# Designed miniproteins, single chains, continued (5), part 47

Each design is a single chain, and the fold is of that chain. pLDDT is the mean over its residues in the fold that is shown.

## One batch from the design tools (miniprotein)

Design m17615
Fold by ESMFold2-Fast:
Structure m17615 (fold): chain A 79 residues (1-79)
Amino acid sequence: SELDKAKEEGSKLIEELKEWMKKKREEMLKRNADPMEIVKKQLRAVGLIVELELAIKSSKNPEEMKETIKRAKEEMEEL
């Protein structure tokens, strides 16, 4: 269904965020970034993952899922 496809897109975005978190943490550690800044970046990404996971479980139509994906992508550009 269209809803199942949107949920699959959300799941893929979660995996992209997890990979981004790993790479960003490694990059920040290599340049001796402030530990608090590392934590803040990781927590922002975790918040997006949680929002996407909740939307995957609760969305009843493709529009709800697509709106959450759109917001998550916009937030990711600011990470």
Scores: mean pLDDT 87

Design m17616
Fold by ESMFold2-Fast:
Structure m17616 (fold): chain A 95 residues (1-95)
Amino acid sequence: MHPYVQQLIDMAEQDFAEASKLASPEEKKELSKLRDALIDAIRALDVDAAVKAFTAFATKIFEIVSRSEDLDDEAFQKQLAGQLERLREAIAAAL
């Protein structure tokens, strides 16, 4: 597997671990499914599937974290756009 692909998987696992500290048991199950879908799409080098899965995963994390931190929606959208561009570039580099 390309090193960039492994780095994306490691980042998804880390994001899941951090969000899980704030999540209910049911939310953790949902995050686990979203994480698995994202990792599967990354391993398949399916850019469209990875973008959709990452958007769903990141949005769920934002919903969980924003309950305790009053996060800025505009800042989240900017960060999400940057992360999606990085995701596309990493998968393209692994093709």
Scores: mean pLDDT 79

Design m17617
Fold by ESMFold2-Fast:
Structure m17617 (fold): chain A 82 residues (1-82)
Amino acid sequence: KMEELKEAVRKVLEEISTIISKEQYEEIEKKARKALEEHPNNPEEAAREIAKAIVEVAKKLSDPEQRAKLLRLAGELLETAK
């Protein structure tokens, strides 16, 4: 499950990098690395922290399509960690 989450995080971060600014991406990437480091044996908790970081960035976006994509990706991480 943790390896599945790490794979999902890599794919999600790659997709996010095509949607938002470099600065916003770096904020999410930093928080994602920290969540995985702090919760190495708890993929559900790591996924919740990463999803929260994505949602906080999504709230700051003015484009509804970009917001919807980020929220979908956050949901995908939560499903992968079950």
Scores: mean pLDDT 84

Design m17618
Fold by ESMFold2-Fast:
Structure m17618 (fold): chain A 73 residues (1-73)
Amino acid sequence: MAEEKEKEELEKELKELIKQLAEAIVKGDVDKAQEIVAKIVDILDKYVNSEESDETNDKLAKLLEEELKKIKE
């Protein structure tokens, strides 16, 4: 089972990948964007499989919303 420290690390990695995805989309690098999406899905799978989800899902949703907001701006 993942410790809270591992959850924090997964959150940071997810945030970084979303940022890289934005850059890949802006550059039109479809291959890189697809690779990043696959990595995001892998991290999300690990995150969901750790422990109870309600508070963790809320944190993850906020993190995704913040990064997507930066992309959309």
Scores: mean pLDDT 69

Design m17619
Fold by ESMFold2-Fast:
Structure m17619 (fold): chain A 66 residues (1-66)
Amino acid sequence: SPEQTVEEAVALVVAQLRDLGIPVTPDLIENARVLALGLVGRVTPDPGVPLSNEIAGLLLPVLAKA
């Protein structure tokens, strides 16, 4: 489901941000969720890659720079 894909992508990017020592706030999590939801209908995943992983990869550089 789109909601499951969004929550999986948010969980993945949050874990990656924490591993990088970047502070994860509730506002950052909500921003990530909004961005992920916007990407679910627009991203074409690479063959064999889960859509949640593709979305998390797109979100990481955007959120790490914020």
Scores: mean pLDDT 81

Design m17620
Fold by ESMFold2-Fast:
Structure m17620 (fold): chain A 88 residues (1-88)
Amino acid sequence: SDAEALRKVAELFEKASEAARQGRPDEGIKLAEEAKKVADQVSDPALREQLKAGADAMIEAMRQGRPDEAAVISRGLAETAREAVEAL
């Protein structure tokens, strides 16, 4: 269901944000890539593309050595996914 997919996306982005803050970029990238894959199950195409584009932005920030930026992006995406569950 959309609720299950969105809850999983939120959980993964929360963990990615934590990994970024703790200086674990490879773990953060892996979690964001997993969140991007789960986002394919989101039925709203606008929300799906927003979550996927956000994941790419977080991954890019980590690859460029900007973990604080990556953590902020990832936290925002987790909040977006949680709010989407509440709107269902």
Scores: mean pLDDT 88

Design m17621
Fold by ESMFold2-Fast:
Structure m17621 (fold): chain A 114 residues (1-114)
Amino acid sequence: SAAQLRAQAEAAKAAGEAAFKAGNYSEAIRHYLTAIELYKELVKQRPTDREAQDALLETLENLGRVYFEKGDYLTAFTIYNGGYLDALRNLPYASDEVLEKMRKLGNEAAEKIA
């Protein structure tokens, strides 16, 4: 069900956050990738659900932060910029605040590459 899918995605995102805070970047990446796949499925099942679209973008933001903290600015940039551009086409209910944050994080990662 959509409710079970949401709960599983939220649990995976929380596990990723806990791993990231512990400095376990590989574990954080694994959990965030799981959460992203679950949120993508939730968005497909609930295409007008703003909370689901925002949660997908927030999880992509968290994934990008792991790569940024590892010093992999190119991967962080591709996640932030790719997430922003994909959201403009495919996530019409996503909050402007979440979109703007993703855009700014992409610019910060780009500045670190230069």
Scores: mean pLDDT 91

Design m17622
Fold by ESMFold2-Fast:
Structure m17622 (fold): chain A 61 residues (1-61)
Amino acid sequence: VEEARKLAEEAKSKGFTLQAEAALKLADQGRAESAIYIAKLALDEEKVGEAYKLAFSVLNS
C-alpha cells in the first residue's frame, strides 16, 4: 500500500485530486493493486478520462 499512497500523492500534486482520493480509499480497503492502477492511470496523459470515471465510481460506491 505504501507505493499506492506515494503514487496517489503524486497524482494529487499534479491536480488529479479526485483520482488521488479514490486511490487512497482503495489502499485503505487493502486493494493496493487497484489503488496503484488508478493512480497510474491519472498520471498517464492518454488515460486521464478513464482514471476520472474509475475514481468517480470508487468514491460513489
Scores: mean pLDDT 74

Design m17623
Fold by ESMFold2-Fast:
Structure m17623 (fold): chain A 56 residues (1-56)
Amino acid sequence: MKEELEKKIEELEARIQAGRDRLAANTGLSPEGRAVAEQGLADFEARVEKLREKAK
């Protein structure tokens, strides 16, 4: 179970990185839209961090 959780966390972390790469490549976002997307990614990262701590 913990090993499965760790693999899932690694997958989620890769998805977060892909999201950040997409955000960096998107030059058409308004400052507000960019801030909302960055906040969403930060919240998602925080949730994954908590999940990783529980997986240990």
Scores: mean pLDDT 77

Design m17624
Fold by ESMFold2-Fast:
Structure m17624 (fold): chain A 78 residues (1-78)
Amino acid sequence: SMLAENPELLPELIPELAKYLAPPEPYDFERANAILDMLEAANSPLAVRPLRDALTLGGSDLPEELRERLEALIARLS
């Protein structure tokens, strides 16, 4: 994956990718799941803060499936 191949870019790329998980965008379920797949594969604790920010900013705009996946990943990486 892009993140696994370029670990030095994780601090820059993870926050940018996490923007697609939060408002003001209407959720794109396929895109959000693809991004979460990338972040899960990277398995980096650097994702915890951006994911928590996305969860907080997303609030009610996040479908429950994505919210549960975000919460599970945060718990796994913390």
Scores: mean pLDDT 72

Design m17625
Fold by ESMFold2-Fast:
Structure m17625 (fold): chain A 91 residues (1-91)
Amino acid sequence: SFEESLAKSLEKQAKLLREYVEKGDRFGAEVAAAIAIMTLTLGEKYSKNEEIRKLLKEGRDKVAEAVRAGNYQEAADILEETAKKIKEISK
């Protein structure tokens, strides 16, 4: 489904973001986080599932806050948790 593909994309983005953080690559981390925010925003726009739209909105707001604080590790954790919750709803 769209939601399953979205969750897989968020998991890949979380992993990539975490790898950049571990390498100390701030530019890579900022780019990865920006792509994740776009994915969450478009996911909310195109998902027809109200519960998933709410999770995507909450995830986007939390990722944006973590990025503003310079906490890219927290941003990656939020992406992983959001993807997990989407998978639980989508089955």
Scores: mean pLDDT 88

Design m17626
Fold by ESMFold2-Fast:
Structure m17626 (fold): chain A 79 residues (1-79)
Amino acid sequence: SLSEFYDKIAAAVGKKKKPLTQSEIAKLLNMSQATVSRYLKELEELGLVEREKKGRTTLYKPTDPSEEGKKKLAEDHAK
């Protein structure tokens, strides 16, 4: 399920303390890159994962379901 996939991605990112590439996620979860890409797109549309491009690499990291809370926190701590 998407929820199970999300939990695994969140755990992996938390353990490595950095965003992960699609290839890293596929290897960690023992899934095809095509399947991982599909789930990541669905999670991104739900706002549960965000994508960032860094040169030739695309990185993925989970967001909290309460993204509004994260936005407010960032605004309150903006310099």
Scores: mean pLDDT 70

Design m17627
Fold by ESMFold2-Fast:
Structure m17627 (fold): chain A 111 residues (1-111)
Amino acid sequence: SLAEKYEKKALELMKELDEEEVIEIARKAGMSDEQIEEFLKMGKEVLYERAIQYKVANKEASEKERKAWLYKVLAEAIRLKIPQEELDEALQQLIDAGATTQEIIDKVLAE
């Protein structure tokens, strides 16, 4: 249930990107027009995920987009039953890489 809540929150935040912006970011991330068309046909979630990951990696992501990406990471960790100690280490690595901040983590976990 917690993983499902985080997955839903990630998707809701990711959908705030418009489709044209998502396509443009996917091109910047190195996706071909053919790959973009295939993912648009198969479902838009993969394109939204790639766009958010690109923006986070390039330090272009808003706080909202960083929260969306963190919700997805946390949901996946729950699904994979990652031990809390390993999750804490992974979150620290994300902070060190500039992908998130302690403030964003605290806001997400205070749910």
Scores: mean pLDDT 78

Design m17628
Fold by ESMFold2-Fast:
Structure m17628 (fold): chain A 92 residues (1-92)
Amino acid sequence: SEAKKTLEEAIKKVEELIKKVEELKKSDLPKEEKIKRLKEIVEEGDEVVKKVVPLIPLAETDEEVRELLERLFEKVAEFAEKVKELLEELGL
């Protein structure tokens, strides 16, 4: 299923973005560079969500799509929390 493949790739992409935020937080980069890179990471996350939103109605009739969407939104929530933690550390 194209939808299932798209959702699995989206989950993997969000997991990669979470790792990027964690690595950015641990880096010795200047504050202004961290803000710039964090903005780019957030924009990548927004694009992942945008691609997945049209698949939400499929969850009503496809249990595997529903389970993948639930896993994806759990990872998106984790990503959002990591972004928030780094923004607070940066004084934003």
Scores: mean pLDDT 89

Design m17629
Fold by ESMFold2-Fast:
Structure m17629 (fold): chain A 75 residues (1-75)
Amino acid sequence: SSLEQQRQKIEEEIKKIEQKIDELNKRIQELANLPVQDREVILEEASLTMEVMLLVTQRQALKKELEKIEQQIKE
């Protein structure tokens, strides 16, 4: 694949991860706003928070790869 095709593919992957992070954060906020904070709610919130942290790490790695490809295209 050309560098331009690789850039477009990574940009699309980043966008998908960002959308997933937004949806998970909305769910976390819904759980945080429940009137009863039982063990099940707390565990689900913790699980979703861990998933967000993993996705943030993946997004950061992809952004670094995108920067490298963009630099190669400009050189």
Scores: mean pLDDT 86

Design m17630
Fold by ESMFold2-Fast:
Structure m17630 (fold): chain A 125 residues (1-125)
Amino acid sequence: MDEMRAAIREFARLVPEEYQDQVTALLLQLLDAILAGDVAAARAAARQLMQLALESEETAKAVVRMLLGLRRRYPGLADMLLGLIMESMSREEARRFIDVMREVVDPSDKEGMALIEGLQLRLDS
């Protein structure tokens, strides 16, 4: 548990310094809500993280890099976070987020590309 909280703080450092405290707080709130089974609190935290991520192209790219880094260490947690984030988005916001992922993910990263394709399929459904 403490190891996951430490990893969240470490990966939050990938976002611009002015957003690090807010991103860290939102990720920890999201983790706590998931562990408590509080779906409403988890969705609220995911929505706030998404709104912050889509504030600029820079913040969106940084949040995507952070989530991809988290996924390498904790794939189950990262997939849950991405699912909640996508569920909290409008169709237009989800499309913008997927477009940012396409810019950040290396085409040689087969797992990252497969994730983008899966998210795009969900959006098109």
Scores: mean pLDDT 77

Design m17631
Fold by ESMFold2-Fast:
Structure m17631 (fold): chain A 60 residues (1-60)
Amino acid sequence: SPIDRLTQTGVQRGSQVQTDDQRQQVIDDLRRRLRDMGASRQQQSQVIVAVSQAIVRSMR
């Protein structure tokens, strides 16, 4: 699904994040894309959590 693809791409991009500015940019871009595709509140939360976890793991 488009949401699964966005989650996969977001996690991949999140794994490369090293700064707070990059983190905010990735999350803001993700929120815009989720709104544009009409994702539900639950879908938005699940995607944001998955990508945020990838970002936290990337930031050493």
Scores: mean pLDDT 84

Design m17632
Fold by ESMFold2-Fast:
Structure m17632 (fold): chain A 105 residues (1-105)
Amino acid sequence: MSAEERKRLIEEAIEKALEEARARGFEPLAVGATLEEGDQTRVAVSVLARRDGEYYRLTFVYRVEDGELILESVQVQPVPAERVDAVAASLEAQRAAALADPLAL
């Protein structure tokens, strides 16, 4: 997979995950993503979000099939308010690493 194609898939998966989170009534606060290469390429997007005054980590897993992102699973996990800043920082670091130029890694 080219660096350009990898970045495109990650960016598209992030946009789809944010749209899905909003459609489910969540307010996104931070997002992280990883791309897993293998026999089946997958993009996992983690969204830190708020709904009804409570915090959640949403994990969206997309399968890459013929250049398209197909949603395979969604997981929702509560996040204690005291851990929100640490989770946000972790996801922002993960996003930065995923979108980095391969020469910078």
Scores: mean pLDDT 83

Design m17633
Fold by ESMFold2-Fast:
Structure m17633 (fold): chain A 57 residues (1-57)
Amino acid sequence: RGTLVEAAGKTYREVAEALGVSQATVRRVERNEITFSDELMQKYLLYLGAIDRVLKV
């Protein structure tokens, strides 16, 4: 199993920089320990989905 970040071919750093949060925050969201705000969650999913759409579909 890969994480959503790994499945999208991204690093925690890239996602953290794109969202303006720490890498630790991204890791915690991935573990379902916390949730981003609605706005950040949309950016997170769109960022990963847009990359996956271009590179894998």
Scores: mean pLDDT 68

Design m17634
Fold by ESMFold2-Fast:
Structure m17634 (fold): chain A 60 residues (1-60)
Amino acid sequence: PQRASPEEARKLAEEVKKKMLDAGADEETANRYAIRVQAIAFENGVEEAKKYAEELLKKL
């Protein structure tokens, strides 16, 4: 899979943080997972980061 650009990774992380907060996560938890999503997107690609985020949101 293609790796995300730093800008794409950051945008995805911001979107995930917003969704986490909307789903009832606290700011500390949302920030922690947003950082992880950004890292996954940058290193492993957008699709892998999206899968991680979707699984995470389903656990909330």
Scores: mean pLDDT 76

Design m17635
Fold by ESMFold2-Fast:
Structure m17635 (fold): chain A 97 residues (1-97)
Amino acid sequence: KVVELLREAAELLREAAEYAREGKGEEAKELLERAIDLLAEAGGLADLETEAEISLLIMEVTIALKLLEQGKYEEAAETAEEAAERLEELAREVEER
């Protein structure tokens, strides 16, 4: 359940990065906001250690949203991709437990 939410959030972040690079800021923003919602849900279901890591990732996605608001689409895309990679790693670690 938590693993599924983390993987879905990672997919949304990768898609948001693609839209940001295409200059589609509103579409990218919508996907980043949806990813934050999924991460918040995952955090509520997770143990304390996993919840703490998810909280850091929510901060990273929030930074990507602020970069989009500033018109820094490439930096927003890079931040979203980095967060997606970290989410995929976290999902693998949680699945092994």
Scores: mean pLDDT 88

Design m17636
Fold by ESMFold2-Fast:
Structure m17636 (fold): chain A 65 residues (1-65)
Amino acid sequence: MDPRDSLAVREIKKLLEKAGIKEDIKKMPTRELVRYLVEKGVITEEQARNILSRGEDEYIEFKKK
């Protein structure tokens, strides 16, 4: 449980919640959630890349699972 990861996830959740999206997004992996935010226009592709770069460990875990 990394505080940095929690902060990034919290910001994403707050942005989506402000847009009226339910906590169902919590079930999505970070990469999928980030893609969804870009499609919605909530964040830019550049921001998405930065988030994915930080979450490389999550990507590895998800791929292994």
Scores: mean pLDDT 58

Design m17637
Fold by ESMFold2-Fast:
Structure m17637 (fold): chain A 68 residues (1-68)
Amino acid sequence: MLSEEQIEEAENLLLQALLLDEQGRTDEAVAVLRELRSRFSDEQIEEVLSLFSPELRAKVRALLARAA
């Protein structure tokens, strides 16, 4: 299981990527998500996403697909 610090770190990266994409900075958003994927497994990322609203989860999952 992820520690609270690991959850906060992953949440911050996910929210940063979402904000960058909303600003039209999609290449930077994808770069942030590639960093997230290098530091956390897909299972750990899904665990953190379970803490997000359904609407935010959908947006983040779409961006994560581009970072594959």
Scores: mean pLDDT 81

Design m17638
Fold by ESMFold2-Fast:
Structure m17638 (fold): chain A 55 residues (1-55)
Amino acid sequence: TDLLLESSRYNRELSEELRRQSVLYQQQGNTVMAQQLQQQSDDLQQYSDRLAQQG
């Protein structure tokens, strides 16, 4: 198993979870937290993509 590919999958799953949490905070009216989680989700997705290219 390629550790970089495994790490890529983990970070992708984490990104998806943060995106879901962002939606929940948006529904609660916490726009600041929603935007922060959205940004973190996007950053993790980009990191995951880079890891996949290296593996």
Scores: mean pLDDT 81

Design m17639
Fold by ESMFold2-Fast:
Structure m17639 (fold): chain A 73 residues (1-73)
Amino acid sequence: SAELEARVEKAGEGLRKLADSIADPEEAKRFVRAMAAKEREELLSVAPEEEREWVREQIERETKRIIEEIDRR
């Protein structure tokens, strides 16, 4: 749904802002992973069954991209 897509996009943006706000790479990765897990759990709690796999894939993909960016610092 458009509402779920908007929430997923907002969660990804929040994760990127969190990463950018933390100077230490290891601390940034730890906080990003923790926040991603929380956001995924919250989104999955309200997502219809048919959209749950899509939500998991989107959050995992964005989290991986952010972690890879931190590892390149």
Scores: mean pLDDT 86

Design m17640
Fold by ESMFold2-Fast:
Structure m17640 (fold): chain A 83 residues (1-83)
Amino acid sequence: SQGQQRIQGMIITLQTMRQNNADTSVIVRIINIGLDDIITHYPQYTPQMTQIRSNVQNMVNQNVDSTTITDNVIQQLQQMIQS
């Protein structure tokens, strides 16, 4: 439950940044910080968080827009807490 609560906090942060039209570089940096924070406190999520990071890096390399990157990360995090 504490792990799910921390993931939910990251989802809320990303939703807020998306609503405020945050710059792509800022959003990517915040995503990486959030993923590292979750791994540090809940190492059992390391495989899932590493997969999300790899997906974000691939999307950045393909010049995917910040909204799509943010929505994809939110969706993956939501799927984790619904399990």
Scores: mean pLDDT 86

Design m17641
Fold by ESMFold2-Fast:
Structure m17641 (fold): chain A 68 residues (1-68)
Amino acid sequence: SMREEMEERVRRLMEILEEVGWSERGKAQLRALLDEAVAADDVGAVRLAIRLVGHEYPEHRERLLALA
């Protein structure tokens, strides 16, 4: 379902940020995840993921918005 896919993308997003940080590898993985969500027309999940990350990692919010 859309909700399950959204929760899975948010979970993967948080895992990327926690495990690899905002490194070049982490940015590449994050970009790939966002490209996947955009290709699926899942803009709601992308926006929610950005909001969630912005709350937990405010320093990464601006970079995520630039990638989206």
Scores: mean pLDDT 67

Design m17642
Fold by ESMFold2-Fast:
Structure m17642 (fold): chain A 81 residues (1-81)
Amino acid sequence: SKKLEIRRKMVIIEAGLTLLYLLARLINAPQEVLDKIQKVIDEVSKIEAQLPSMSLEEQEEALREMEKKYKEVEELVRKVR
C-alpha cells in the first residue's frame, strides 16, 4: 500500500540520518552540526510514531519535509570538509 511505502521511506531516511551523524563525528564536525542532525532524527522518530493516525496526504507532506531536512543536513556535513 502507499502508506507502507511512505513508512519504509521514513525508516530509510532515519537510517541515512544516523549514518550522517556517524560520518559527521568521524570528520570532527562542529557540535552545532551534530545537534542539527540529532534534531532531525528526533523529528523523524516522532512522525513515525504518529503515522498510523495520519491521513495519506499528511503522510506524503511529512515525507517531503523530512526529505528536504535530510538534504539540508547532508549539505551541512559536506561543507564541514
Scores: mean pLDDT 87

Design m17643
Fold by ESMFold2-Fast:
Structure m17643 (fold): chain A 100 residues (1-100)
Amino acid sequence: KPIKYSDEEALQIVEFYGNVLLKTVELAKEKKMPLEEIKKYIDEIVSYFLDLLSQLDEETRKKAIEILKPVFEKAIEIAGQISPELRDYLKKQYEKVVKA
């Protein structure tokens, strides 16, 4: 589906979903959420990143990835505290995001 965002709006939406990813992993740890449920939420959030990034020009996309990098690094750290499997899963999702 076509996304009609300005560059500024797109970056704001990226930051929003980045915060949702972090909060999801933090709450998953606190509530001892099952891995399959955590993966489901991560997949939904990552799908939004991929859809949004596919609509951006190269320069705006690079800025979006720059915003997401510290968010994914923190989320991967927290995921590692839950399980090695979840850490590796989230690393794989991050690789998909940076590759467009």
Scores: mean pLDDT 84

Design m17644
Fold by ESMFold2-Fast:
Structure m17644 (fold): chain A 65 residues (1-65)
Amino acid sequence: LSPELEAEIREGLVLIAIGIHRVDLTRRYGPELAQRAVDRAVAAKPTSYRQVDEEIERALAELLA
């Protein structure tokens, strides 16, 4: 794959991961806390699906403390 296609695939996977987490967090904690967690994860500028998971966990630890 070209570097451009690889970057697009990575961005797509990051957006999918964020979307999945937002839906799941909204069900568990409600839309306000879900949005705060997502905003914090996005602010960390994750570049992979795994990094999105890690940043969401970090955001939840901060928001639930």
Scores: mean pLDDT 83

Design m17645
Fold by ESMFold2-Fast:
Structure m17645 (fold): chain A 97 residues (1-97)
Amino acid sequence: MSNEEKMEKVEKVVDEAVDRLNELALKYQDTDIEKMILAGSVATALTLALYNMKLTGDPRVVAETLRKVLEGNPDLPPEIREIVEETLKRVEEIIKE
């Protein structure tokens, strides 16, 4: 698989994760403002990771950002953690090909 094809697949996976995080933020809007802010912040971090991937040409930058989110936020809400962990696994599988 070419590096360009890997970046396209990573972008699609991250876009899906950002959509899921934004849906969680909307769900939390009426119940938990802190979780809403956390979901939005993670979505922003992932969007910036895509920008950095495009600047560097390296999809591993996205995997590194996802690992740092998990490492830096041990108390991440389970629904947000699941999205980040699933996204990292999918990104790492794309990079291995």
Scores: mean pLDDT 87

Design m17646
Fold by ESMFold2-Fast:
Structure m17646 (fold): chain A 100 residues (1-100)
Amino acid sequence: SVEELAAEVEEMLKDPRVREIYEEALELGERLGAEALARGETSDATKEAILTEVMLFIYEKDPEFAEKLLEAQILALEEQGLERGAALMRRVRAAVEAAA
């Protein structure tokens, strides 16, 4: 369930090392997103590229956490009926798995 997966992610975030990786990834995503917006790049392809870079950053440091976070995000989007977002995140997962 979304609640069970969210609880697993929250448990992993109790580790200060994992929390630091997550916070650095959020800062990276915010910076890349702001830079793309400043250039007028708002396409799904640009969002996919940014999210893939952010998730690869996490994966290189903690692959287990990256996999759980991706699974949690996809499931949450699916439960909300956000099919376009879920499809985008599934492409991000495939890109991360191919690059790792």
Scores: mean pLDDT 87

Design m17647
Fold by ESMFold2-Fast:
Structure m17647 (fold): chain A 80 residues (1-80)
Amino acid sequence: SEEDLKDVEEMIEYMKELIKEVKKIAPNLSEEEKKYVIEQLEILKKRLEEYIKKYGSKEQKEKAKEVLKEIDEVIKELEA
């Protein structure tokens, strides 16, 4: 189940898999679907940033920065 993330490492791994799946489906998305996916990625990005700030270790915060950068790159690809 992907509904609840209890650990920062699990959240980071979930986001990595989500990014991978978005990249796979991206060529087949309509403009409206791309807009929706971008909006969802922005929401998840903010939630990840808030969660790691409150609960993440120094090492987990660094790993999360890498994932946040990958999210930004995917959003730029979808906007193009």
Scores: mean pLDDT 78

Design m17648
Fold by ESMFold2-Fast:
Structure m17648 (fold): chain A 96 residues (1-96)
Amino acid sequence: MQSQIDQLRQQSNNYYQQYQNYQDITDGLRRSYDTLTRKSQQFDSAGNTKGSDLLRRSADYSRQRYQDYNSQAQSLRDQYNQLSQQARQTQTQYQQ
């Protein structure tokens, strides 16, 4: 029983680490989106339409990647929560 609980906790921890890595990626992409969008607006105001368009495309790319990674991060969070719950239920049954 204890070995099974330890395995579930180890698997949960592995998913949690992956989740944290994906959170770092999404935070970086969100900051990139904000920065590129702001610079695009400045370029447009200065009459640099081509520069503004390039920055907007870069911002859109960052936004799409942010959505993709955020979705995967939520999936990983659900997986580690499920495994952690299973470990707790198994622990409770073993103690009872």
Scores: mean pLDDT 82

Design m17649
Fold by ESMFold2-Fast:
Structure m17649 (fold): chain A 60 residues (1-60)
Amino acid sequence: MEGDKARALEDFEAKTPEDLSLKKGEIVTILAENSDGTMLVENEEGRVGLVPKSILQILS
C-alpha cells in the first residue's frame, strides 16, 4: 500500500453512500484529506469512502 496508514479509534457507521463504515481498530490507507475534516480512505477489502478525521489515528 502506497499511502499513509490510519487506525480507527472507534466504530463509525456510514451515513451516506460516500461514507465508509469502520470498526474500532481497523487499519485504512489514507488517499486524500479534505478541508471539511473528512478523509478519503481505503479499507483492507479495497472499499473507498469518507470518514471523519477525528476518529482516525494517523500511523507513521
Scores: mean pLDDT 80

